# Designed miniproteins, single chains, continued (4): the designs that were tried, part 63

Each design is a single chain, and the fold is of that chain. pLDDT is the mean over its residues in the fold that is shown.

## One batch from the design tools (miniprotein)

Design m14314
Fold by ESMFold2-Fast:
Structure m14314 (fold): chain A 74 residues (1-74)
Amino acid sequence: KEEAKKLALEAMDVAPPEARRAGLTAIHYLDEGDYDKAIEAFERGAEIMRQSGNDKAAELFEEAAKVAREEKEK
């Protein structure tokens, strides 16, 4: 959860307000232990960033979702 949160914060640093909400929502769900909803929120953030042409922020949200999936399995 700590690694996924760091990636989310990094993505939010370069993201516009609409995607920052997705990042904050994902961090909230990570703190609650709800990895499925955290992954969903990260994937929403990536989608918003892809649509806005911010591929680097999208990649960071996608990596955060991947890390959250790996943490869920442990």
Scores: mean pLDDT 79

Design m14315
Fold by ESMFold2-Fast:
Structure m14315 (fold): chain A 63 residues (1-63)
Amino acid sequence: SYFEKGKELYEEGKYEEAVKAFEEAIKENPNLADAYYYLSMALKKLGKLEEAKKYLLKARELE
């Protein structure tokens, strides 16, 4: 799945590619809280703190 691919990319330090994979996971399942959480973490690694915060809040609202 895109979510599993995103996690693998994140673990490899490929944060930009991980973001794209997590965005695809969200398109397939918009209610997958874990995908928003991981997207937030990857964005934080890229220094995109405002976007990271936005997706972290969305992940929390879906749990």
Scores: mean pLDDT 87

Design m14316
Fold by ESMFold2-Fast:
Structure m14316 (fold): chain A 65 residues (1-65)
Amino acid sequence: NEDARRAAEAARRAAEAGDAAGTATSSWQHGKMGGNEELARKGVEAARAGDAEGGAELAQQASEA
């Protein structure tokens, strides 16, 4: 749980340092405005599959609360 969440958070930080604007835009477009927990979970799942960028987008949306 927390380990996976930290991985998504680390990916978010990396994306923010390199592509903050791109990450924010993608999060807004791909986000479904569902539950923050569900967004975080999907972000972790994407990062675990090798999609760190996608995971960062979802993690950013979840932490927006």
Scores: mean pLDDT 52

Design m14317
Fold by ESMFold2-Fast:
Structure m14317 (fold): chain A 55 residues (1-55)
Amino acid sequence: AKKELDELVARTREAFARSREAGLREAGKMVDAATEAGDSEAIRELARILAEGAA
């Protein structure tokens, strides 16, 4: 559901605010969850977060 995706996105952004390593770890969990669900929208949102976290 969108609510679950929003929660994963929020957790990933918070992790990047703590450290890049923590952010990448949470992003990995999000990718695994999105891949299992077949959720291309979650994968695209993760790509945006990674681009922002890399800057």
Scores: mean pLDDT 69

Design m14318
Fold by ESMFold2-Fast:
Structure m14318 (fold): chain A 119 residues (1-119)
Amino acid sequence: MEVRVEEREDELEVNGKKWRVRERIFTADDGTVHIVMDLEAEDGRRVGVQVTLDPAAGRVTITITFDEPISDEEADALEKAVIDYLSKKYNIKLEVVERRRSVRPDGRVTVELVLKATP
């Protein structure tokens, strides 16, 4: 079976700062959509986003990894911008039902979200 991966570029603006978005999209045989997003800010800060859309379960899982130190205010704003971007792009309503934030010993921050998806 040939695995088809789609690549896309886009832009997000968060609190007056522009982020380049590079997406890789894979659709599994069961209809689950996997998205890997690389975000890069004008100042060189990078954020990784992994998204799993499960239409059968009405569930979205988002993992946001901040590879560099970031303020809580910027992290929260970027989390909201990613959710809004996915909601508009896939024409779905997203509601956060679970949120976990962890800080690694190297200072990298990871945010894990479980969201309810409705059409």
Scores: mean pLDDT 79

Design m14319
Fold by ESMFold2-Fast:
Structure m14319 (fold): chain A 66 residues (1-66)
Amino acid sequence: GPLTDEQLREIAEAVGASVGQVREAIRMVKGVPAEEAVERLQTELGMSRDQALKLLALLSEHGVPL
């Protein structure tokens, strides 16, 4: 099912991003190869490479289809 607001807050805090950035990231990376997803998160959301990689790992752990 969809992530809860509490799960979104926990992920956002863990990666040093806003809840809004995490929601945008989920929309941007769905069906995108990992390398392209990292580049999009850096370019569009201003994330560092480390933030982008950690976010993708946490989304995968929470069962978000990537």
Scores: mean pLDDT 82

Design m14320
Fold by ESMFold2-Fast:
Structure m14320 (fold): chain A 84 residues (1-84)
Amino acid sequence: MEQAWKEAEAVFYLMRARVLVGEGRYEEAIRDAKKAIELDPSLEPQALVVIAEAYKGLGKTEEAQKYAQRALEIDPNNEEAKKI
């Protein structure tokens, strides 16, 4: 049951991170996305896309490209990562 609670919490952090990117709260989005990976590593490709979009929003293009590339290495069909 502990694992199921961590998975639910991880999804919550990932969803909040996506909202934070939309609001321009990029540093908070990166923290929440990283927390999602920590709680549920299976969310890594989705969370890496959020981190990449947040870095792009911060003007850190090199960091954004690194995270987007990592997401594509895990999930080559990730259309959101391809747009970064």
Scores: mean pLDDT 80

Design m14321
Fold by ESMFold2-Fast:
Structure m14321 (fold): chain A 80 residues (1-80)
Amino acid sequence: MTPEDESEALKKALALLNKIVHKGIKAIKEYGPEFAEYMSVMPKEAQKKWIEDLGKELVELGYSREAMDELTKYLLSLLD
């Protein structure tokens, strides 16, 4: 995969995650599989690190740590 392919997939994953965060837990179940599909362009170690780093970043932006931990845990479960 090229860095450009990974960058584009990550942009789509971020846009989808923004929808999930805005709409709450019900949207996580609806869009989660599509999010996992975009992340699949990366090695699993990079996917896990990216999801963990994103969770920390969202907490810094004012989102609940508990809510972001639940989101991160769910997203990581989709990578299996």
Scores: mean pLDDT 71

Design m14322
Fold by ESMFold2-Fast:
Structure m14322 (fold): chain A 66 residues (1-66)
Amino acid sequence: MEEGKELADKLLTEVSAEANRAEQAGDIDRAVELTLLQIGLAIAKHFGASKEEIEELYKRLREQLA
């Protein structure tokens, strides 16, 4: 249970840093996409998603945004 929250927090931190870099570079479209990924991860974390569910969601969202 806690492993899912820990993974979500780690990924949220990484994606947030990436979104901030995109915004600073003037890549607003990419910053918006990364913000949506953060929202999806935050929702999954809030509903107690497992580590495996967080990993699959992250993979799926990255594929949709690539």
Scores: mean pLDDT 81

Design m14323
Fold by ESMFold2-Fast:
Structure m14323 (fold): chain A 70 residues (1-70)
Amino acid sequence: MEEIRELVRETKERIAKSTPEEQERLVLELYRELRARGFSPEEIGEAIGEVLELLPPDVAERVTARLRAE
């Protein structure tokens, strides 16, 4: 879980400095990176959920809709 923790930390730092549109992109990039590295759906879901808590509700809803379509 060390690698996931570092990726989540980096993503949170970037989100704090980003526009809503970039926040959506950063979460999708994190999801794709974790998937590409072979992490389980459960581990990916936990990591994404943690990052989504930092987003405005409308942005979080858009991101979750896009992730469900993947």
Scores: mean pLDDT 80

Design m14326
Fold by ESMFold2-Fast:
Structure m14326 (fold): chain A 74 residues (1-74)
Amino acid sequence: MEEEEKKKEQQREVDQAVDAAQGAAETMKLLGLDSQPYIDLGEQARKNPEKARDYRDQLLRLASREAEAYFAAK
């Protein structure tokens, strides 16, 4: 019964990571940038729910770095 709460938290973290990955991938594609790393991080979150939060954090850091590089080039 205690494990059910952890599973619900993991599922929410997976959903958040996947949503973030899809949004970032779509944004990068619109900017003409490589969306594949974001898609990969979203898939990793699905395959490893226990690490979903870590993959989401990695994705947000990568997106921030790519956005900074994009604006620096413009």
Scores: mean pLDDT 79

Design m14327
Fold by ESMFold2-Fast:
Structure m14327 (fold): chain A 69 residues (1-69)
Amino acid sequence: SVEEAIRLAHELIDAAVAGDNEAAREAMARLRTLLSEEQLEFVERQAVRALITRDAEGAKRAVEEELLK
């Protein structure tokens, strides 16, 4: 479901910012079964951006906007 994908994307973003590689890998594995390749790439880019900018909330908002359109 879209709601599950958004939840997992939030988990990925939080894990990336926290440096939790195990949680990030688990979230990614589950997202691969729910999202298209393009959507997955977008979520990965937002997780990286959150890590660099330290703006997890902005990344989560961007993911929600992309997945709900």
Scores: mean pLDDT 87

Design m14328
Fold by ESMFold2-Fast:
Structure m14328 (fold): chain A 99 residues (1-99)
Amino acid sequence: ALETQLKAALKAGDADALKALLEQVSDPYILTNAVLSVLAELGVDSETIAKVMLEPFKLAAAGAEPQEVAKATADALDALPNPTPELVKLAETLREAAK
């Protein structure tokens, strides 16, 4: 349920909804799973997904807060060369929700 709600907020670009949902996340892997699923649905290749998710997964494994994982995901997306408009919106949504 929570992963499904996170995916919906991410796909909608709803930073306010995502921010409220992040406060409910006790396991940061729920967020990383939601992001990975969205990237796959957007047709992002597996190599790029692995690169983007590397730091987010490391932070989740270390028990970082969901807000820190969201910020790291936004930073990784922003570091991509020539990102699609969908990836730019995803990064902006994650960054705003992490505040």
Scores: mean pLDDT 88

Design m14330
Fold by ESMFold2-Fast:
Parts: sequence; C-alpha cells; structure tokens
Structure m14330 (fold): chain A 76 residues (1-76)
Amino acid sequence: SEEAEKKFEEGLKLHAEGKIEEAIKKFEEAIKIDPNFAEAYYYLGKIYELLEKYEKAKEYFEKYEELKKKYPERVK
C-alpha cells in the first residue's frame, strides 16, 4: 500500500510535468502493487479518455466503480 502510494504520487508529478507516458507507467505500477488502488484506475481512465483510447478508458473506469462500491471509504 505504502509503495503503491509512492508510485501513485510519482505518477501525479509526472502528469503535472506533461510526461503522460511516464505517468501511465507509474499508475500501472501502483495498481500492480495494490490492485484495489481505486484512484490510480480513475487517473488511468481519464488519461486514456484524453488519448481517445475509449475502450481502455472504459475498462479502468469500470474497475474504479467496482472498487468504489466495494470500498466506499477509499474513494470519493
């Protein structure tokens, strides 16, 4: 969880710097460490939506909604 949080924070920093591909990698690393890291799925969905990769974006958003329902205290 702590390591997943660090990867997620690295992803946010890279995203803020416009390093989109590197940010995706960090968010993917976060979910590999913690498959229940809901917020990482949400950011991956948003990024893929902006890249017009709608099928992949949909998969990430569906996972986010599943986690939101299962662990409502972990998501807003």
Scores: mean pLDDT 84

Design m14331
Fold by ESMFold2-Fast:
Structure m14331 (fold): chain A 110 residues (1-110)
Amino acid sequence: EKQKEAEELLRKGEEYLKNGDYDKAIEYFRQAIELGDDATRARALYLLGIAYMKQGKYEEAYKYFKEAFDIVSKYNPNNAVAHLLLSYAARKAGKKEEGQKYFDKAIEAA
């Protein structure tokens, strides 16, 4: 029940994101995070990060990419692409030390 609702909210959020309506996308992704399983929550958190990044809100983007990675890392801790994304978002958010840490982990994982 809740999972089906979460997947529908995630789909609607993705449609708004694709059409450039980032505020509505964020609303739908936040609701999907509350209702979904780990896989749906991780995807919604990742897309929430993308929406914030497209708005130039890099600190929020970094926070949500980190939350998404924390879920996914239980299953794949050495994801080089995820570490590169976290490095980029951290640096854009002004978190130079955190950005370097994730870059180093990406190089180690490659």
Scores: mean pLDDT 82

Design m14332
Fold by ESMFold2-Fast:
Structure m14332 (fold): chain A 75 residues (1-75)
Amino acid sequence: VKELIEKAKKLEKEGKLEEAAKLYAQAGSLAKTKEEGAKLYYKAGKLYEKLKKYEDAEIYYLKGLEIDPNNEEVK
């Protein structure tokens, strides 16, 4: 999981937002805690939103909310 997050951060810095979003989503599905998983899905959703891929962004925002509905990162 940590390696996926670090690779995603590197891709995000390189402007490869779609590749970064995919790795954040993968890391979210493998996360040890609900809080970490939700946070990673929200990062993926935010990157898809920046790419104007709103349908993909909504999918990951909903996944995060379903895992941790009290997560303040949704806002």
Scores: mean pLDDT 76

Design m14333
Fold by ESMFold2-Fast:
Structure m14333 (fold): chain A 67 residues (1-67)
Amino acid sequence: KEEAIKEAEKLLKEGRIGEAVELLKKAGFSDEEIAELLVKVLGLPREVALATARGDTAEGVRIYLSR
């Protein structure tokens, strides 16, 4: 799990949000756990982080990163 977190943090810092979320899901993390990591690494609001973890807002993440 620690290895997956480190790789996901690297992907998130590179703007590869979808790949980071997919990696964490394959490693057995829940949507809530993934959302907490997104809040910590990217500073996303909890609601946006949770939607991103569920895959609901690929477009929302793109808009956020363009700010």
Scores: mean pLDDT 72

Design m14334
Fold by ESMFold2-Fast:
Structure m14334 (fold): chain A 64 residues (1-64)
Amino acid sequence: MFQPGDVVEAVEDFEARSSLELSLRKGERLEVLHVLGPHYLVVRSLETGRVGVVPASHLRKVEV
């Protein structure tokens, strides 16, 4: 589904529950750095530059 280099957008707010996770704001744009299986991604925020783990269910690919 997702791959490194994909630009994605948060479809819902997400609150980080650990120091490894990144909080998301709905509408935030991010770059996928690594895929941690079907449910989690390592991403970098294009807005803040912060890196962390986020649930794939809260993201969608940016259309073309």
Scores: mean pLDDT 81

Design m14335
Fold by ESMFold2-Fast:
Structure m14335 (fold): chain A 59 residues (1-59)
Amino acid sequence: GELYRAIFDVEAKTPDELTLKRGDVVELLEEVDETWARGRNLVTGEEGLVPKSFLERLP
């Protein structure tokens, strides 16, 4: 999938959400809506929902 970088630290508020540290690489699995995507954190191996505004696309 497309690769993104977390631009902020994010703590999961529910079991469905992804925890990220700034600089973590996330593979985009699915776009859920205009606000949320499903991603995989390639550093931790965890999958979950992440706000798209917290991600920047890698080249």
Scores: mean pLDDT 82

Design m14336
Fold by ESMFold2-Fast:
Structure m14336 (fold): chain A 67 residues (1-67)
Amino acid sequence: LEEELKRAEEALKIAEEHADEETLLKVKEILNKWLQGEISKEEAAEKVYELLEPIDPEAAEKVKEII
């Protein structure tokens, strides 16, 4: 749980540097669902990647690796 929280914080920080406010809210929602156990780690990583890839493919890959 603590390690998952740290990974979510790191992923969110990368998204904050590259994404707009609307995309950030969606990323935060996905990460929260993962931390609450509503979706799998794989599903969260994929959804966040899809949101960030059109903005910055390199950042999207990095976030997917962190999650």
Scores: mean pLDDT 79

Design m14337
Fold by ESMFold2-Fast:
Structure m14337 (fold): chain A 65 residues (1-65)
Amino acid sequence: GPVNPEFLAAYDELMAALGVTSLEQLLADPRVKAAGLSKEDVIEAFTSEDPERVRELLARLLAAP
């Protein structure tokens, strides 16, 4: 498949760290808004299939505002 294995690993790490099981649950998570992110920002990070963008997204979601 066209998906980078490092991207899948970063995706799994983000989902596990936040305790969410789907993209829909992630988009509804209050930490997204608390981090100053839109649902579109989250979707773009995953649509990029870039592991660095997913890791940066996780860091922002876990950081204090």
Scores: mean pLDDT 79

Design m14338
Fold by ESMFold2-Fast:
Structure m14338 (fold): chain A 56 residues (1-56)
Amino acid sequence: VTLKGVEGLLEALKSDDEAVRKVAIAEFERNEEEIKALDPELYEKIKELIEEFKAA
């Protein structure tokens, strides 16, 4: 997992395409530990976005 890869996940989660968001969520869940270790701030931002999608 690279920092640019994590930024790409954040961009995908902001997409209006539901299929793109679902793939981004799956990639985040698969790489959650690595993302948290690489950038804890981005990890929390991505986690919050996923929670918003589940709540809305």
Scores: mean pLDDT 76

Design m14339
Fold by ESMFold2-Fast:
Structure m14339 (fold): chain A 95 residues (1-95)
Amino acid sequence: SSEAEAAEELLRRTGEIVIETLRDPNASELERDTAIAMFQIAAAVIITELKERDPEAAEELREEMDRAVEAARARDVEATEEAIERMIELARKAL
């Protein structure tokens, strides 16, 4: 449970950084890409952990991660926040 809580916290923190960089008109492309990359790494750790134990939850998390990344690249803050929140909910239920 403590490792699961740490993974959820990392996903939440990296997601918050993505949203903050999208909301900052002075954020560079490198800062945005770095935030997205860190978020993908956090999500990938959780997806890998779930692959054998709960493959359905792993697939749902991957789909929402892809949506979050696409929305973030399109600078759609609302769609990015929605996808990140769904991922956190899925991770909390599956972990």
Scores: mean pLDDT 86

Design m14340
Fold by ESMFold2-Fast:
Structure m14340 (fold): chain A 60 residues (1-60)
Amino acid sequence: SSSEIEKLELLLLMYKIARDSLKMVASRLPKGSPLYLQEEEEIKRLEEIIKELEKKIKEL
């Protein structure tokens, strides 16, 4: 079934996988390079999305 909770849980899983993949990539980049800084900003953005999704799931 396509319940709202099921959709949010799937999105949460997908964003966690994306975050963890970017953390792995960032760990292998020269620290302070433009690409490293872009990856750090993207990781921060994904973590904000994850927190919001976790909050929404708890409120349902």
Scores: mean pLDDT 86

Design m14341
Fold by ESMFold2-Fast:
Structure m14341 (fold): chain A 55 residues (1-55)
Amino acid sequence: HMTPEQLVDAAVAAYEAGDVATLLAIVKRILDEHPQADEVLARLGERVRALDAAR
C-alpha cells in the first residue's frame, strides 16, 4: 500500500516531469481509494504552489 504522502510525492514527480497521464492516474487513485482525498489533494496543491513560487 502506498501512503497518502507517497502518492503526493509521486504526483509531484509526475508534475515536474510533465507526465500528465501519470499525474491524472495518481489523482484518480487518491479520489477512489482514500477517505481523506480532499486533504491529500490540498497537500498536493500546496506542494505544486511551492514549486512554482521557488522558480
Scores: mean pLDDT 78

Design m14342
Fold by ESMFold2-Fast:
Structure m14342 (fold): chain A 57 residues (1-57)
Amino acid sequence: GPEEEKRKELIEELEKELAEETDPGKRTALQLLLQDVKNRRISVEEAEKALEQVRKL
């Protein structure tokens, strides 16, 4: 469904952002968020909000 398509797209975006990130704190936060998204512990909407918080670090 649409949320699953967005989840897969978000995972790809998070993996790309993690690969390019050099700040250790942001890398740790991105890795934890990526695992939550992959393990379906968080909705896509909640994950997008969490990503905005990581970007503020």
Scores: mean pLDDT 85

Design m14343
Fold by ESMFold2-Fast:
Structure m14343 (fold): chain A 66 residues (1-66)
Amino acid sequence: ARVVAEGITDPRKLTALALHGIGLGGKATVKDTDPGVVIVEMPTVEAAREVARAAESLGAKATVID
């Protein structure tokens, strides 16, 4: 499953979310062309939902694609 988190204006929060996803067995992609956006590919839909909840707690808009 894939999570797209948008609107993370704090670079430390963006890094923390990326590391959280990686810690759950995922892969995180951050692009300089898309500031404030993190794309996290997760091995399960449940892990993707956990990343999405973390993103929303940081004030981001999170979308889960299964």
Scores: mean pLDDT 79

Design m14344
Fold by ESMFold2-Fast:
Structure m14344 (fold): chain A 76 residues (1-76)
Amino acid sequence: GMEAHLAEARRALAAGDYETAIKHFEQAVKEAESRGDYRGLAAAYAHLAEVYRKMGDKENSKKAAELARQAAEALP
């Protein structure tokens, strides 16, 4: 499930394996989107923003953070 992808992505991020971290967070985004899970979508985008920030990719970090906020605002 999403939690397994998030756990593996954080482990990869801690090891400096940003490619693996991004892949697992992208899977979490796709799963949340397919189910209309806006809470999960917001969390997955927030984690992607963290990965990009640690990579020094400020542009993609900002974009992911904005998507996380938009998903959170879609919650009832």
Scores: mean pLDDT 83

Design m14345
Fold by ESMFold2-Fast:
Structure m14345 (fold): chain A 67 residues (1-67)
Amino acid sequence: KLEEAEKLEEEGKKLFEEGKYGEAVLKYFEALMLYIEAKAPAEKIEKVEKNLNEAMAKAGQEHRISS
């Protein structure tokens, strides 16, 4: 549902700001899935997908097992 997706998106943003990029990826991915299921506007889905991709890129730059 949209409220759950929005909550997960906010949790992802907080984790991203704290430098916990891997955890942010998980939250953004969950939010993206819920937005798609709820048939959210394409613009909303694209924004969450962009945030997910950015978090994935940041996680990879930490010299962990690569993206």
Scores: mean pLDDT 77

Design m14346
Fold by ESMFold2-Fast:
Structure m14346 (fold): chain A 57 residues (1-57)
Amino acid sequence: LAVPAPLSPEEAAAVRAALDLTPLEDVTDEHIREAARRAGVSPETARRAVERARAAA
């Protein structure tokens, strides 16, 4: 539990896509780029979403 603010739908989609690829602690830049493509967001948005999820976990 839980970032101070809820993730946006785009950020949540990126985090789900990253988790489908690998555990959060093992996420690499390649996983972030793939999650960004899957979620339809920028790699920067996906990176921030994953970093927030890592900080919460």
Scores: mean pLDDT 75

Design m14347
Fold by ESMFold2-Fast:
Structure m14347 (fold): chain A 70 residues (1-70)
Amino acid sequence: SLPTPEQQKEVAEKTLKELEENIETISKEYNETYKDDPEARKALEEYFKKLAELVGKEEKVKELLEKILK
C-alpha cells in the first residue's frame, strides 16, 4: 500500500535534510545535465512544491530550489 501521511512527512523531512547537506553537488549536477531541459525544470519545481507542502517549510524549500535553478 501507499505510505501513510506520517510516513510521507518523515521521508520528506529526511529528504530536505539531505538536500541541504548536498545542495552544491545537486545544483552542479542539475545544471550540467538538465539546464536546457524545460521538462526537467518543471519536474523539479513540482517536486519541491510537494516537498514544501509535506514539511511545511516553504521558505527553506524555496531557497534550495533557487540555489539549484541558478
Scores: mean pLDDT 79

Design m14348
Fold by ESMFold2-Fast:
Structure m14348 (fold): chain A 83 residues (1-83)
Amino acid sequence: MAAQREAERRRFVEEVGRIADELAKKGMSPGLARAIVRAVELGADAPIDTLVQAVRETAKGHGAPDELIDELVAGVREAAERV
């Protein structure tokens, strides 16, 4: 059980890191990319809606435009579905 959860958490964080890296290559700030990965690391065991809200608040705090916030949220939800 615990090993299963830790593996899923790790894979989810890695998928979100990949999404953040792709968005950083398209012009998202490295600081925001790191903040998103950190928020997911801290909230990986939370319900997806709670985690999505944390990601949204983190992006807003860094001044991200609404379109980028929506793309980040969609990416996080897709990553959760793959893991």
Scores: mean pLDDT 76

Design m14349
Fold by ESMFold2-Fast:
Structure m14349 (fold): chain A 74 residues (1-74)
Amino acid sequence: PVKELQEAIERLRELGDFSSAKLLEEGLEHKDDPFHLEVTIGLLRIRLGVAKLIGDFERAEALERGIRALESLL
């Protein structure tokens, strides 16, 4: 989970999505707080939906990987 999270964070930063990268970092930092994780995952799912809607599939793939990694901590 941590390795997959770090890879997703780095990929999002490369794509210029610093705000989503920060959400993944905060999710990892608060991994022992399930309510905080659920909120963070929810926000990331909204961002994933937007990325898919506008056809930004590279960003969508990075978001999907990060979301799956965070969900594995829940």
Scores: mean pLDDT 85

Design m14350
Fold by ESMFold2-Fast:
Order: structure tokens, then C-alpha cells, then sequence
Structure m14350 (fold): chain A 89 residues (1-89)
């Protein structure tokens, strides 16, 4: 995979995790909006901005999630994705 394709795959993993989190009620509208902003930044090639939105989404999930175990899973996925983008950009 190209660098861009690897970054796209990392963001897609975060999007899947957020879709599952929305079904369980662990992803709020605020967290979902931040994830959408991260996606828009990736599509624009602005990976630094994407990382900042992913970090903010992580903070919102930690603060607003109703289930601590689900929050930990989402936070760990977001950490992995942020680290992946940082390494690849």
C-alpha cells in the first residue's frame, strides 16, 4: 500500500470503531462531528489537522462515554490510528 492508502486505512478503522460506538451509545454527536472533521482533513491531505481532530475525539469519548470498557476500547483504537498516521506521514 502507498503511504496515502495506509493513512486512509487507519482512518477507516477509526470510522468503523465510531460507527460501532454510536450503536452502543458510547460515541456522542460531538465525538462523531470531530471524527467527520478528521476525515475531511485526511481527504484534503492535511494529516496534522486530522491528528488534532482525532485527539479531540479521543478526549470527548473519554469524557462522555457511558461505558468505561467501551470507552477504553475506542480510546485504544484512536491511539493506534493517531500513532499510525504520525508514523506514516
Amino acid sequence: LSKEEEIEAQVALAEIAFAVGKLSGDVTPEADELMKKARDAVDAGDFDTAIEYLKKAREVVEKESKNPENAKTLVNILKQVIDGIEKLK
Scores: mean pLDDT 82

Design m14351
Fold by ESMFold2-Fast:
Structure m14351 (fold): chain A 66 residues (1-66)
Amino acid sequence: MTPEERVLAIAAGAYVHALDTKSPEEARNAAREAAEQAGKKYGLSPDEVERAFERALAVVEANRAG
């Protein structure tokens, strides 16, 4: 698993868990915070963190829609 894939997985997990107890806006904020913290830990640039976060949301939304 690459650092980008790891941040994506962490953000996706945070988003899924937050959606069980929070509004969609609060869940997005929780996922973004998780992505930013994981990105710092694994040495990703802000642009790489933003891409991983956006992809995490898209994956979760697609899975929930199917």
Scores: mean pLDDT 83

